Designed miniproteins, single chains, continued (5). Designs and how they scored, part 12

Each design is a single chain, and the fold is of that chain. pLDDT is the mean over its residues in the fold that is shown.

## One batch from the design tools (miniprotein)

Design m16385
Fold by ESMFold2-Fast:
Structure m16385 (fold): chain A 70 residues (1-70)
Amino acid sequence: MEEEAEQKAAEAGKKAFEEEAKKKGFDPEELSKKAAAGEASEEEKEALKAGLAAGLAAAEKVVKEWEAKR
């Protein structure tokens, strides 16, 4: 089911984003709040970019694994 793959991809993406943000020394919740408010510093913007890239890569891996079973 596509829904199952989407849920797993979303979960993996969120986890990868949180891990990357913490690795950069930022709280994922605070980082998301500042991004939504347009108050992110240059360092926070770089952390957001890295986190989003990590999240997308993790989600893509889950989708590819799901497609390989079809």
Scores: mean pLDDT 76

Design m16386
Fold by ESMFold2-Fast:
Structure m16386 (fold): chain A 84 residues (1-84)
Amino acid sequence: SIEEKLEELLEKDLFEAIDFVVENELPDEYLRKVIEKGIELGLSENQIVSFIIGAYLKKKKGKVPEEELEKLAKRITEMYRSLL
């Protein structure tokens, strides 16, 4: 299942878990799990935002409007702060 695959990736490689969530356009609940794991591993807000934005840019082959990236960064920041 998607849940089992994400849990496996979260235990092995956070970056692969981020790519999996972003590439498969998974709901916010899965993005929150990635953010929560990043917090557990001691990553800062800015590091988590940067890694997720990086995965999103990779998925879109770098063709993303600046406004869309800013909105995504804000949403990730709000999720991060809700988990503290």
Scores: mean pLDDT 86

Design m16387
Fold by ESMFold2-Fast:
Structure m16387 (fold): chain A 70 residues (1-70)
Amino acid sequence: ARERAEELLAKLDELIANTERQLEKYKDNPVIVKVAEKELAKLKELKAEVERLIAQGASEEEIDAVEKKL
């Protein structure tokens, strides 16, 4: 369970970093900025949920349910 959660956290961190990079690259495009900011907010919420599940000793199935929300 913990290893699965850590893998998902690493994946979320990579997606967050990639989204932040796109925001910087396309900062002058308001359409891309708006879409990327919304995606970044969702990714950060999912990361917070995974961190909470780790703290609560959640099952692998609960962690997989969060990944399916991606």
Scores: mean pLDDT 81

Design m16388
Fold by ESMFold2-Fast:
Structure m16388 (fold): chain A 141 residues (1-141)
Amino acid sequence: GSAAARRRRERLAAEARRALAELLDLATTQSDSLRAMAEGLSSTNPELAEEAKKLVDQAKATLEALLAQALAAIDAGDYGLARQYLQQAKDTLTTLYSRAADLAREMGATGFADAIDAAKAELTGQLDRVIALVEEAERLA
């Protein structure tokens, strides 16, 4: 491509890498917070506490793995593949966090369910920001 298009792709890739790092930090902070809230329920609702911790841990592990794959794809200049990994991360996070929030509501832990929904909204919002940057880079490739 032109030198201008190459420089714009390089800038978008750098912005995407920064946004991915911010997303990983946010995911760690939110996962640790939700896990601590679930642990606080262990004496009153041990089944909810154990299942919620499993879902949060699974979401974190899957997100970390898919974001690492997305970063590798960005570094290789494969923005289409990066977008696919980011979409998979969003879909998995949405599914697992929605399941955890629904279980929390069914078991009367509405404050915990609201915290999960808030974390889901913040994490998916950050994922959408990274996806938008990668989609712009893909259009310039």
Scores: mean pLDDT 90

Design m16389
Fold by ESMFold2-Fast:
Structure m16389 (fold): chain A 55 residues (1-55)
Amino acid sequence: EVELVVVKDGTVHSEEDIELKKGDKATYNPETDTVTFSDGKTAPLTKALPFVEVA
């Protein structure tokens, strides 16, 4: 697993809208190619990439 950090405020549009705040934690799971955000919601890495960087 890879620890990520949200680098800009915004919304990830996936199965549900995920509200992001700069500085929030996220975790990437390479087995599922998904990012889990601090609120427990998940999105594919491709949807999360504009908002996250490696912590």
Scores: mean pLDDT 80

Design m16390
Fold by ESMFold2-Fast:
Structure m16390 (fold): chain A 75 residues (1-75)
Amino acid sequence: MSERELEDEIEEAMVRIRTAVTLIAAKNGASVEEVEEARRELEEVKRRAEREGLEGAAEAAEEGVKRLEEVIKEK
């Protein structure tokens, strides 16, 4: 995976997180599984970014994971 490909993957994951957070805020009761899936994807991306030395990408992924953990813990 190139740096460009990893950045694109993180951007896509961030879009999914933003969407999932919006759905949880607006919709009662059903999107926790979607949030958990996005969290797992971001954890994989973070691990990959750290391995490849992509500091900015790793930070972005970590922030995404933290945001999702906050949403999940609300339950």
Scores: mean pLDDT 65

Design m16391
Fold by ESMFold2-Fast:
Structure m16391 (fold): chain A 111 residues (1-111)
Amino acid sequence: NLSEKVREIFGTNLSDNEIINKTFNLFDTTGNGYIDRETFTIFMQKLSTGLKLNLTDEQINEIFDILADEEGKVSKETFEALMHLLLTGNTDGFSPTLSEKAQKVYQILSK
């Protein structure tokens, strides 16, 4: 189960919201509310290693392109939707657009 593995690598003593906020703040080094391609690639490489997903550079680029806005940035809201899906197996409380993006990424990670 992908969600169980995600919880194991991020820690069992933190709530889902604490994991999401701490992870976003770690990668949003400028505090501007988004993650660029370079920083997102580092995040996905770490996640791939921790979950033993063996993601290719092509798959990581595809994932970024699914999540990124028209300016080439992953917003906090989009990151929260993805992380919520990874931790809980659902996107409850997120917009249809954010849920669709997160679900497309989850399909790549769950193959």
Scores: mean pLDDT 82

Design m16392
Fold by ESMFold2-Fast:
Structure m16392 (fold): chain A 87 residues (1-87)
Amino acid sequence: SSIEELIRKTYENSLLAAEILYEMTKSEKAKEALELLREALKPGVSIEEARELVKKASELMGEELSKLSPEQRAQLFLRLMERIDEK
């Protein structure tokens, strides 16, 4: 369904953001968030299971994002938009 496609696209965009965040910071929390999002997007994972993994990843990403300078946050979002546009 279109809503399921939207949810999946949202999780895929979150994965891209986590990849960029880990590339920029090399932090263990960013790596953990990236691994959780990779698990959430594996074949056979239910929407409910994916939601719990994404929730944990979002908490870790939020903490790491809060440590970035405004310039680093802007760079992350620009890189994210670029990668989304390449799809």
Scores: mean pLDDT 83

Design m16393
Fold by ESMFold2-Fast:
Structure m16393 (fold): chain A 94 residues (1-94)
Amino acid sequence: MSLEEQIKKAEEQLKAIAEEAGKLLKTKSLDEVKAEVIRRLEAFLATLPEELQAAAQRELDRAVARLNAAKSKEELERILLGLFTRLMDLMRRA
């Protein structure tokens, strides 16, 4: 698979994770959403091309501290939206 095809699939996977996170925010507790989204993002990062993994991991590491500190679903949603935007930009710039 070409790098371009891998990036396109990664963008589709990231969009699917973002959609699922939105559903989890409506149905699960704050702590359950935090744990599940972090788990899914870590699994997603492991499937990225090696050249993108380090940069994506840095974005996730920065976001994890903020996600763990979030006290409301509204704060969590804002943090996740920012993270998904930064990860998507990373995919598009590669």
Scores: mean pLDDT 82

Design m16394
Fold by ESMFold2-Fast:
Structure m16394 (fold): chain A 112 residues (1-112)
Amino acid sequence: SSLLERIREILREAGFSEEAIRLVTEAVELFLRTKDVKETIKYLYEEFKKTSVEDKDMIKAIDIALIAIQLLYQGASDEEILEAVREHLKTEYDYELLYKEIEAFLEVQLSR
């Protein structure tokens, strides 16, 4: 299976919404196609602006997408990316804090 198909399966098995799965897989596919971190970050920021602070699945999906894109940019293997996704799925978060951290990260990346 492709990296995208394996990410879809992991997220679906974890109970993510189809919208959350689509966000992660579209971000990863955009980066694989363009190799452009900034364009992928712009995509994630537009999705983030539409995301409610109470939407835990979407907040976690954006975080997972950012981690996957960072690892792809660093030349990580598909297996390393999939392991990072699995580890982040097992983590319990303060979602209000995570939302603020994602917002700050995206704004900093786009100001450069």
Scores: mean pLDDT 86

Design m16395
Fold by ESMFold2-Fast:
Structure m16395 (fold): chain A 51 residues (1-51)
Amino acid sequence: DLIEEQAKRLSDRYGLPLENAKAAVQSVLDNGFPFSTLDRLLDHARAERAA
């Protein structure tokens, strides 16, 4: 399942709960955005928290 694979990747990389990661992946698919959109948003949020 592509959604599960992408959600697991995001959960492992960004420390998100798997359920939240699945919802985010589904939302991106429903809006027609590439999966890289989630990586960009999460990288930005992570950088802000580290500052």
Scores: mean pLDDT 76

Design m16396
Fold by ESMFold2-Fast:
Structure m16396 (fold): chain A 65 residues (1-65)
Amino acid sequence: EELKKYYEELNKIDEELRRAALEGASPKTLGELYKKRAEVISKIPGKSGLADRLYSMADALIKAG
């Protein structure tokens, strides 16, 4: 049941990412959205390693933009 809430939150973040991309958002803005996505993924049991890698990628985008 908690997993459904996390996946629903991920769907909302994916929608925000699509809108930001359509609006031509900066790498910094996209990186912040990817970081938010990684935070939700970190709450899913067994996904901590994937979340850590996504944080690193998001941080690189934020620093580049």
Scores: mean pLDDT 79

Design m16397
Fold by ESMFold2-Fast:
Structure m16397 (fold): chain A 95 residues (1-95)
Amino acid sequence: SREEILEAVREGVEEIIADMQKAGLSTEEVRELIEKNREVLEETLGGERAEKLIEFRFKVLDAIEELLNTTDEEKKEKIIEELTEYAVEKVKEVK
């Protein structure tokens, strides 16, 4: 359900933020790590699947960057909802 996806997105984002803070990684450093692994993903998944996975990872990271740059709880909820809607649409594309 959408509610299950929303909860998974919220928990996943919170866990990623906690892991980044524990590792001392910035969002820019995580972007560089994603890009550095592009060639490996293309070789293992094929170009189309690799691009979709990379696009999804960048969408998650964009949401995290927005969350880290706001203190407004209403804006934080909106960011999580928008990422959830994106995830719901991607799940609908899976057979």
Scores: mean pLDDT 81

Design m16398
Fold by ESMFold2-Fast:
Structure m16398 (fold): chain A 82 residues (1-82)
Amino acid sequence: SMEEKIRIVREIARLAEEKGLDLETVANILSKYTGIDPETARRILERIRRGEPLSEEDVKVLEKANLDDLVKAYLYIKMIYG
């Protein structure tokens, strides 16, 4: 569901902030797993981190992303960075 995808991206953003990770690095990882463009991934991460609403285009991109791929990106970041 869309709510689950937003939750996972929010957890990725939270983990990045907690570990002091650069958003470009996290966006590149998310991009590699999901196929989302890195600039778009960075924008989505930034907006979700700030509690801002996503644009219609960003919503469509996230709707097309596979939930399993988002989970894989999260687990990779958690494994590599703690």
Scores: mean pLDDT 86

Design m16399
Fold by ESMFold2-Fast:
Structure m16399 (fold): chain A 70 residues (1-70)
Amino acid sequence: ATAPPALGVEAARRVLETAEKSKEKFPDVALTNYVAAYYVAQGKVGPSYPITEEDAERAKAETEALIAAA
């Protein structure tokens, strides 16, 4: 298939929404959720490693691009 699976993109959208809702109250959790959303959009399990703000910003942008491409 040449298009990303709709299920993965929808799940990633929900994880991204959770990150946006939690960033005000739990910024550290939001960083992790942005990276998780990127992996979910690709149908993968996210890595377990220290997450930086740069990693989160990159993951958010890539996830938004994947959602837009679906």
Scores: mean pLDDT 67

Design m16400
Fold by ESMFold2-Fast:
Structure m16400 (fold): chain A 60 residues (1-60)
Amino acid sequence: SAAAAEEERRRNERAAESYRELADLALQLAKIMEEKDPEKGAQGRRVARVLEEQARRLEA
């Protein structure tokens, strides 16, 4: 059904937006932490990449 597909798409769009917001927050935290703890900074950047990838999959 076209209506069911549209509803699923809108739910996925909302979820993708939330993942992107979390990715941005993770990246900002990583940038703050990386000067004193490069390992935690790198981990935060990896988390941000995973969250961005999840957002892209939800929109595909």
Scores: mean pLDDT 87

Design m16401
Fold by ESMFold2-Fast:
Structure m16401 (fold): chain A 102 residues (1-102)
Amino acid sequence: MEISIEVEPPEVDADGRIRGRASLRIDGKEVSFEFDGTLEEAREVARKAAEQAKSLGLPEIYDAFRKAAEAKTPEELKKAFLDGIEALVQEYQRAVDAALAA
C-alpha cells in the first residue's frame, strides 16, 4: 500500500503572484496541484484539484478547493488552499490509521 503526502505551503509575493504545491497519493489514487502565477491561474488549478477530489470521493478536499476556485483575492485563495492542505493531511492521517488498524 502506497501512502504519501508532499506539501509546499501557498505564498503570495510582493507582485501578487501565488505559489504552492501539494500532492496526496493513496494506493494509486492521487490529488495534486501546483501553481505559480496569477490569481486567475491559481483559481483554475484549484478548480481542477476540486474535480480530482470529487472523482475520488473526498468531499472535504473538494469543498476547500471549490472555495479556492471562487476566491476574489490572493489572500482568500491562500486561506482556501491552506484549508485544502489541512484536508489532505487529515485524509493522509485517516489512511495511515486504517493501515495500522489492519
Scores: mean pLDDT 79

Design m16402
Fold by ESMFold2-Fast:
Order: sequence, then structure tokens, then C-alpha cells
Structure m16402 (fold): chain A 70 residues (1-70)
Amino acid sequence: MSLEELIAKLEAAAEELRETDPKKAERLRQEASTARAVYADLPKLSPQEAAEVEKALIERLERTLEELGV
């Protein structure tokens, strides 16, 4: 799954959980917002640095989804 697809998945999960689990929704929204900011800044980095940051961010978002059972 691409970084953009992962961010979209967190945003969709946050909206779905907004009324049933507001605390999980808030956590998902916060992580997605942070990830979008980092994603927007990737073109400012060298290709090697961008690849390392993208990999770390993907691993972080996948872990967040796993921890929250989404």
C-alpha cells in the first residue's frame, strides 16, 4: 500500500469511528494530519532521505492501524 493510500485509510477510519469511538477517531485524525504534513515535505528532501522518511512513516501508520484494530 502506498503512503497516500495509508493516509487515506486512516482518514476514512477516523470519519467512520467519529461517533462510535471519538478517542480512536481523534488518534487516527492526528496521525493522518501529521503524515500529510510529512508527505507534503518529501519533495524538499534528497531522494535517499525521502525514501527513508517515507519507509519510517509507512511503518508508523501500519503500526497505528494494527494497535487500533483497524
Scores: mean pLDDT 84

Design m16403
Fold by ESMFold2-Fast:
Structure m16403 (fold): chain A 101 residues (1-101)
Amino acid sequence: MRKEADEEEKEEAVELIRRLLEDPSAKLYKDDFLKLMRYLALGASEEEKEKLAEIVTPYAKEVYEKGYLDSAKFLEFVKKIKEELPGSEILKRLEELLSKV
């Protein structure tokens, strides 16, 4: 069950990221945003999860207020993860998703 769930979550996350990268008008809706955050946090340490929560806070606020995150804001979020969480399990998972697009 766990391995199968992880593979399904990964495939769904890859499709979400591909859509955001291929279409500048694409929107990451609240449910998809939460699924992506959950996937990125898989296997992360408690400290890495706390750092992710701090980075995510302004983007989560925008998603809750607008209902979605624009492609440009998602790319800003990706850059922030690369700057603030280098070498983390979170960045490793994000880079794996980006490599599949």
Scores: mean pLDDT 79

Design m16404
Fold by ESMFold2-Fast:
Structure m16404 (fold): chain A 97 residues (1-97)
Amino acid sequence: MALGALLDRPEVAPGETAEVTVHAFGGDVKNAKVTLVNEQGEPVGEADAGDIKAGETKKVTLTAGPSGRAVAVRVEGTDANGNKITSAGGLPGVPPP
């Protein structure tokens, strides 16, 4: 099971709103959470995406906080076995290289 995430732009300035597209590959994901991260990997904004069914895509809108410019996105969720899944950055349909 994998999570894909795509930012609608290459970076998000503090106080700006961004759209993140999240896709669940190969299985259902529970309690998916989207986090914008800065150049140091620190969270600068987050939103709950909830449950995502296998093969479904969700769009989540969130605002970057004052802690710096967001340059990547991280998605966390729980798989069908109760294991935590994390994906950082990426394209819809493909994990980043």
Scores: mean pLDDT 72

Design m16405
Fold by ESMFold2-Fast:
Structure m16405 (fold): chain A 86 residues (1-86)
Amino acid sequence: TSKDALLSKMSDLSGEIGDMLVADAPDKKQQISDLVSKLWISARMGNTKGAKAFTAQLISLITDPAVAARVQALADEMIKIGEELL
C-alpha cells in the first residue's frame, strides 16, 4: 500500500474513533477530540506507549464495553499503520 493510502487509512480510523466516542459521550466532544489527536500523533511518530496510554484514556470516557472493544481494535490498527510508515 502507498504511503498516501496508509495516511488516509489512519485518518479514517481516527475519524471513526472520534465519531463513535462523541456518539456515546457528546458532552465530552472537546476532550475526545484532544485525546484522538494525541493518539494520532503518537501512532504516527511510532510512540506505541503514548498511543496505548491515550487509547486507555479514550476508553475511560465510555461505559459500553462493545464500544470500548471497537475503539481498542481501531486504535491497534492505527498503531500498526504508524509502525508501517516508519
Scores: mean pLDDT 85

Design m16406
Fold by ESMFold2-Fast:
Structure m16406 (fold): chain A 70 residues (1-70)
Amino acid sequence: TTSELLSQIVEAAREANEAIREMEKDFEKSKERLEEYIKKMREAGEQGNAGLRKLAEEAIEYHKKKLEEL
């Protein structure tokens, strides 16, 4: 029936919206992590800590690649 077809469309749209929300959450988490490591890099610059800067640079590169995969 038309009602059954409408129900299928609504359900598919709901699933799609959920997938978008999950993608947005994962994207936001990756972005937050990148921002956190950029902050660590800036802090290392202020403190002159070469070790922390290196760790921040490696983490930034890793998370940038993850964002490119999205």
Scores: mean pLDDT 64

Design m16407
Fold by ESMFold2-Fast:
Structure m16407 (fold): chain A 84 residues (1-84)
Amino acid sequence: MREEEELERVEELARRAREALLAGDEEAAVEAVRELGRLGERSSREVQLFAQQSLTLLLMLAYELGAREVAEAAAEAANRLPIL
């Protein structure tokens, strides 16, 4: 993917995960979070940073909603990204 397409994909996946979390669809949220993590692992620094920020926000939201499986998936995905 080109970087512009990857950035748009991060936005799409983050939005999908957030909507699924708010709807109580933990399975869909976990799937979107894992896809976001995988995209970040293979992308440019800018895409990785945006994915990491998105995963951090999703982790916080999942924690507030008590969505433990989503929180664990988001933490694991973020941990696989390069640490700056």
Scores: mean pLDDT 81

Design m16408
Fold by ESMFold2-Fast:
Structure m16408 (fold): chain A 113 residues (1-113)
Amino acid sequence: MATVTVTLTLELRLRPEATRDDVRRLAARLALAAREAVEALGGTVTYLSGEVRLEGERLTVTLTLKVEFDPARASAAEIAEAVARAGEETARADPAVEEVLSVRAEATAATPM
């Protein structure tokens, strides 16, 4: 087993009618989607933290995942790509999201958290 830290950053434009409850639901759905994407590749999320920053209609969601995985089954890059894709698809499907401005996922060496 290997370990990697994946950081997913999403910049979104919210609909003007979006509420704090909509943001909370979206953050929860993004966290679930990221975990499911990791598990689909045979990985396990051992740590998950999220940060949400709202400035006007611009929402920045940052998810940090510590992942244990089998490098014979998937690479760290494949895990980061799957997390990015799942995050983008989840954000685009959410009724509170008007536009997905950017999606970035980075796999880095495990950080002590």
Scores: mean pLDDT 85

Design m16409
Fold by ESMFold2-Fast:
Structure m16409 (fold): chain A 100 residues (1-100)
Amino acid sequence: SKEELLEKAKKLIEEFKEKMKTASKEEQLELAKELGKKLLEIVKEAAEKESPKDVIEFVKELNELIIEMINELNILDPEILKVIRELLEEIGKIVEEKVE
């Protein structure tokens, strides 16, 4: 369900936030890449299993969680922000393909 996928995404984001507290700069970039990959897999699963309306609602909520994460962790590293931007672009492409 959309709710189960959202809870899975929330858990991954919370685990990432915890790991970021003690991570070195190099480890932070790798953690961001791993989070991006896992979140993208969840979005692909949502696109496969859920209606277009539910995918749009899920992605809207996920994007809000990602923005909150950036603000809470005070992410200013351009390399990490690039990873997040590329993730959001890939998510947008999946949504576009689903609503066609």
Scores: mean pLDDT 87

Design m16410
Fold by ESMFold2-Fast:
Structure m16410 (fold): chain A 93 residues (1-93)
Amino acid sequence: DLIAEVVEEARKRVEEGEDPREAVRWAAEELARAGLREGEIMVLAIRVLEMIAAGAPPEEIERLAREIVEKIEGLSEEERQELLELIKEMIAE
């Protein structure tokens, strides 16, 4: 919900001509203000958007996303799957 809304707004900012990395920085700051696990979410958001900006194939983005999710301590299997789905939505067009 909130994460999805912030990600969608970041995409809108990029469509309006903002640098993707600046949009990710804005999104990370908004999530931090909301009190979410900012470090984990920021790292995922920055990495995924960097790979998108670099034109990496979807398969490589998915692989890296899974590796990052696996390295995040304190997440349940269900929470890891939710993060992976969010990342897939970010890379899907």
Scores: mean pLDDT 61

Design m16411
Fold by ESMFold2-Fast:
Structure m16411 (fold): chain A 60 residues (1-60)
Amino acid sequence: SILDYLEELEKKRKELEKKMPKSVADTVITLENMARYYEKIDPEKAKFYRDLAEALVKSY
């Protein structure tokens, strides 16, 4: 459900905030949300956003 998804996002945001600034953690979550949005619409674009999120996480 949408509520379960929002709770999962908040848990992930808190985990990311342990290792990186909040602004960067928020950006990672935004990129992952964009990837999820495009997953069934445009898989190449979904991969692009997911790769960006992964690159940001690896930089910290």
Scores: mean pLDDT 82

Design m16412
Fold by ESMFold2-Fast:
Structure m16412 (fold): chain A 68 residues (1-68)
Amino acid sequence: SARERAERYLALAREAEARRDYVAATEHYKQAYALDPSVLTEEEVARAREIARQALAQDPSLAARSLA
């Protein structure tokens, strides 16, 4: 189901965040939210936005991709 796939992406996002790979974490959080936003709490959405800011610091070219 979309929820199970979203939960898998959420797990991958947390693993990437733990290893400070904010680029990978951002992509996984985006996939989780796109599949089922209900798997993320308001606090986790805020955290995902902060991780996205950290991703831009690691790869500034992501700014163009994030606005698309």
Scores: mean pLDDT 78

Design m16413
Fold by ESMFold2-Fast:
Structure m16413 (fold): chain A 74 residues (1-74)
Amino acid sequence: MTITLTKTATVNTDKGPVTASAEATVEQLDENTYRATAGIKTFNDPVTGKTVIATAYAIYRPGKVEVKAEVQVL
């Protein structure tokens, strides 16, 4: 089973419109193992003026969670 959720929001700032798009996916790998992936892409970041992509994933197992996160500036 896989569930994907996507949300987009735009905020007007003095540096122009800033758009953030968030996507989250939860995937069942086996009876007791789930993988969750979440990514946020921000256009016209107010601090850098560039596109910023933040991605995280987690694998959930009984008694164990593994997490990774990454940020990219384009």
Scores: mean pLDDT 71

Design m16414
Fold by ESMFold2-Fast:
Structure m16414 (fold): chain A 70 residues (1-70)
Amino acid sequence: SLLDKVIDDWIDGLDPDGKTVTREQLIEWLKSLGFSEEDAKAFVDRLDPDGKTVTRDQLKAAIDAAGEAA
């Protein structure tokens, strides 16, 4: 999907050898998409409640699930 490509391009730009992003990087990316800081933090907290890094596959799965729920 277009979102999968956007996620891949963004993660490759941050960490070309990695498959994970930090909570801070994800919050800033969501803010760049028009999310408020509070909404971005709430999304990240729901996706990663333990405060660890988020994998590429986890982010794609969460966005797909959110798209179906909306």
Scores: mean pLDDT 69

Design m16415
Fold by ESMFold2-Fast:
Structure m16415 (fold): chain A 83 residues (1-83)
Amino acid sequence: GMSDELKESELLSQLASLDAEITTLLASSTPVPEETLNQLRQRYDELKQQADLLAEKSDELLSKLLDVDVKLGVLDIKQAVTR
């Protein structure tokens, strides 16, 4: 219904914000603090949990969730390699 569409729109907006923050960190040569990585993962997990409450997810929402998860994984690997 309209409420689910509004919730999905809000989730997409929040995921886009998170994606922009992760992209900025990936572009930086400065190591990201572990606490910052934990906060980003927590934000993703909260958004994923909210998305899982939707009866149906759009392909756009599923794609964005996957994109952010992959970027977080790349950030984790980048941190491990720079140690």
Scores: mean pLDDT 80

Design m16416
Fold by ESMFold2-Fast:
Structure m16416 (fold): chain A 55 residues (1-55)
Amino acid sequence: GSPAVDNALAGFDAAVAAGREPAAAARLVEDAFRDSPSATADDLAELREALAGRV
């Protein structure tokens, strides 16, 4: 996987561990990733698929 996606997933895992609801954590991580200038369409698709499996 992409290092950017791996970092975003680590942020998702940390948010859930801190008590944030998984669906809300996934949305916030995806929104932040889309706003990143280093995000590619392929990386976003990979992140979305990984998050769908974790919610």
Scores: mean pLDDT 81

Design m16417
Fold by ESMFold2-Fast:
Structure m16417 (fold): chain A 88 residues (1-88)
Amino acid sequence: DEERRELGRRITEKAREIAERLLADPSLSEEEVEQILAGAMLLVLKEIAKGLELSEEQRALLAALEAEYAALPPRLQELAEEIAKEIL
């Protein structure tokens, strides 16, 4: 499916540019950058998944990832939400 490959390529390119920008921010550690990017990717996947019929296993995995995201400090959640909007 070429459309899915093109979407994945565009998301990957945007994520790389954003990662470089976040790594250049002296107020963020590498661990915080990784957490922000993981959270942003979860939010992007949730948005894409809204139009899809997910299996129970896929929904359970998504719920587990959402629980990890909810455990992040609010400032990292806010940054992840901002980054997800930029990717989408």
Scores: mean pLDDT 78

Design m16418
Fold by ESMFold2-Fast:
Structure m16418 (fold): chain A 58 residues (1-58)
Amino acid sequence: STPEEGRARRQAIRDELRANVTPEELELAEKYAQSEDELIEMLATIVLKGKSVEELLK
């Protein structure tokens, strides 16, 4: 795939991850994440592994 296709796919994944967490989980992830990449990794872990933000900090 082209770099443009990769960016579009990553944006779609980011949007999907934000839509699939609760507002409380999103707020906690934003509080602990120091960058957007870290935020997306936290949200992906919540969605894909079913872990809370507190569990990610262990």
Scores: mean pLDDT 70

Design m16419
Fold by ESMFold2-Fast:
Structure m16419 (fold): chain A 57 residues (1-57)
Amino acid sequence: DLLEQLKKKIENKKSITILNGKGEPVEVPLDNPVIRKNFFAEVAKWSEEEKKKLLEE
């Protein structure tokens, strides 16, 4: 459910900015299909809390 909401939220975005493990903003280029696929595969492994944090941004 949260993963599907995230996919819809960023459906038309070429990139998204997330915070890395050090709290630094990093840009993820979602217009690259390999990077996009890997990004969602990693997000699917995240906890519900981590997915909610991404959904808020």
Scores: mean pLDDT 72

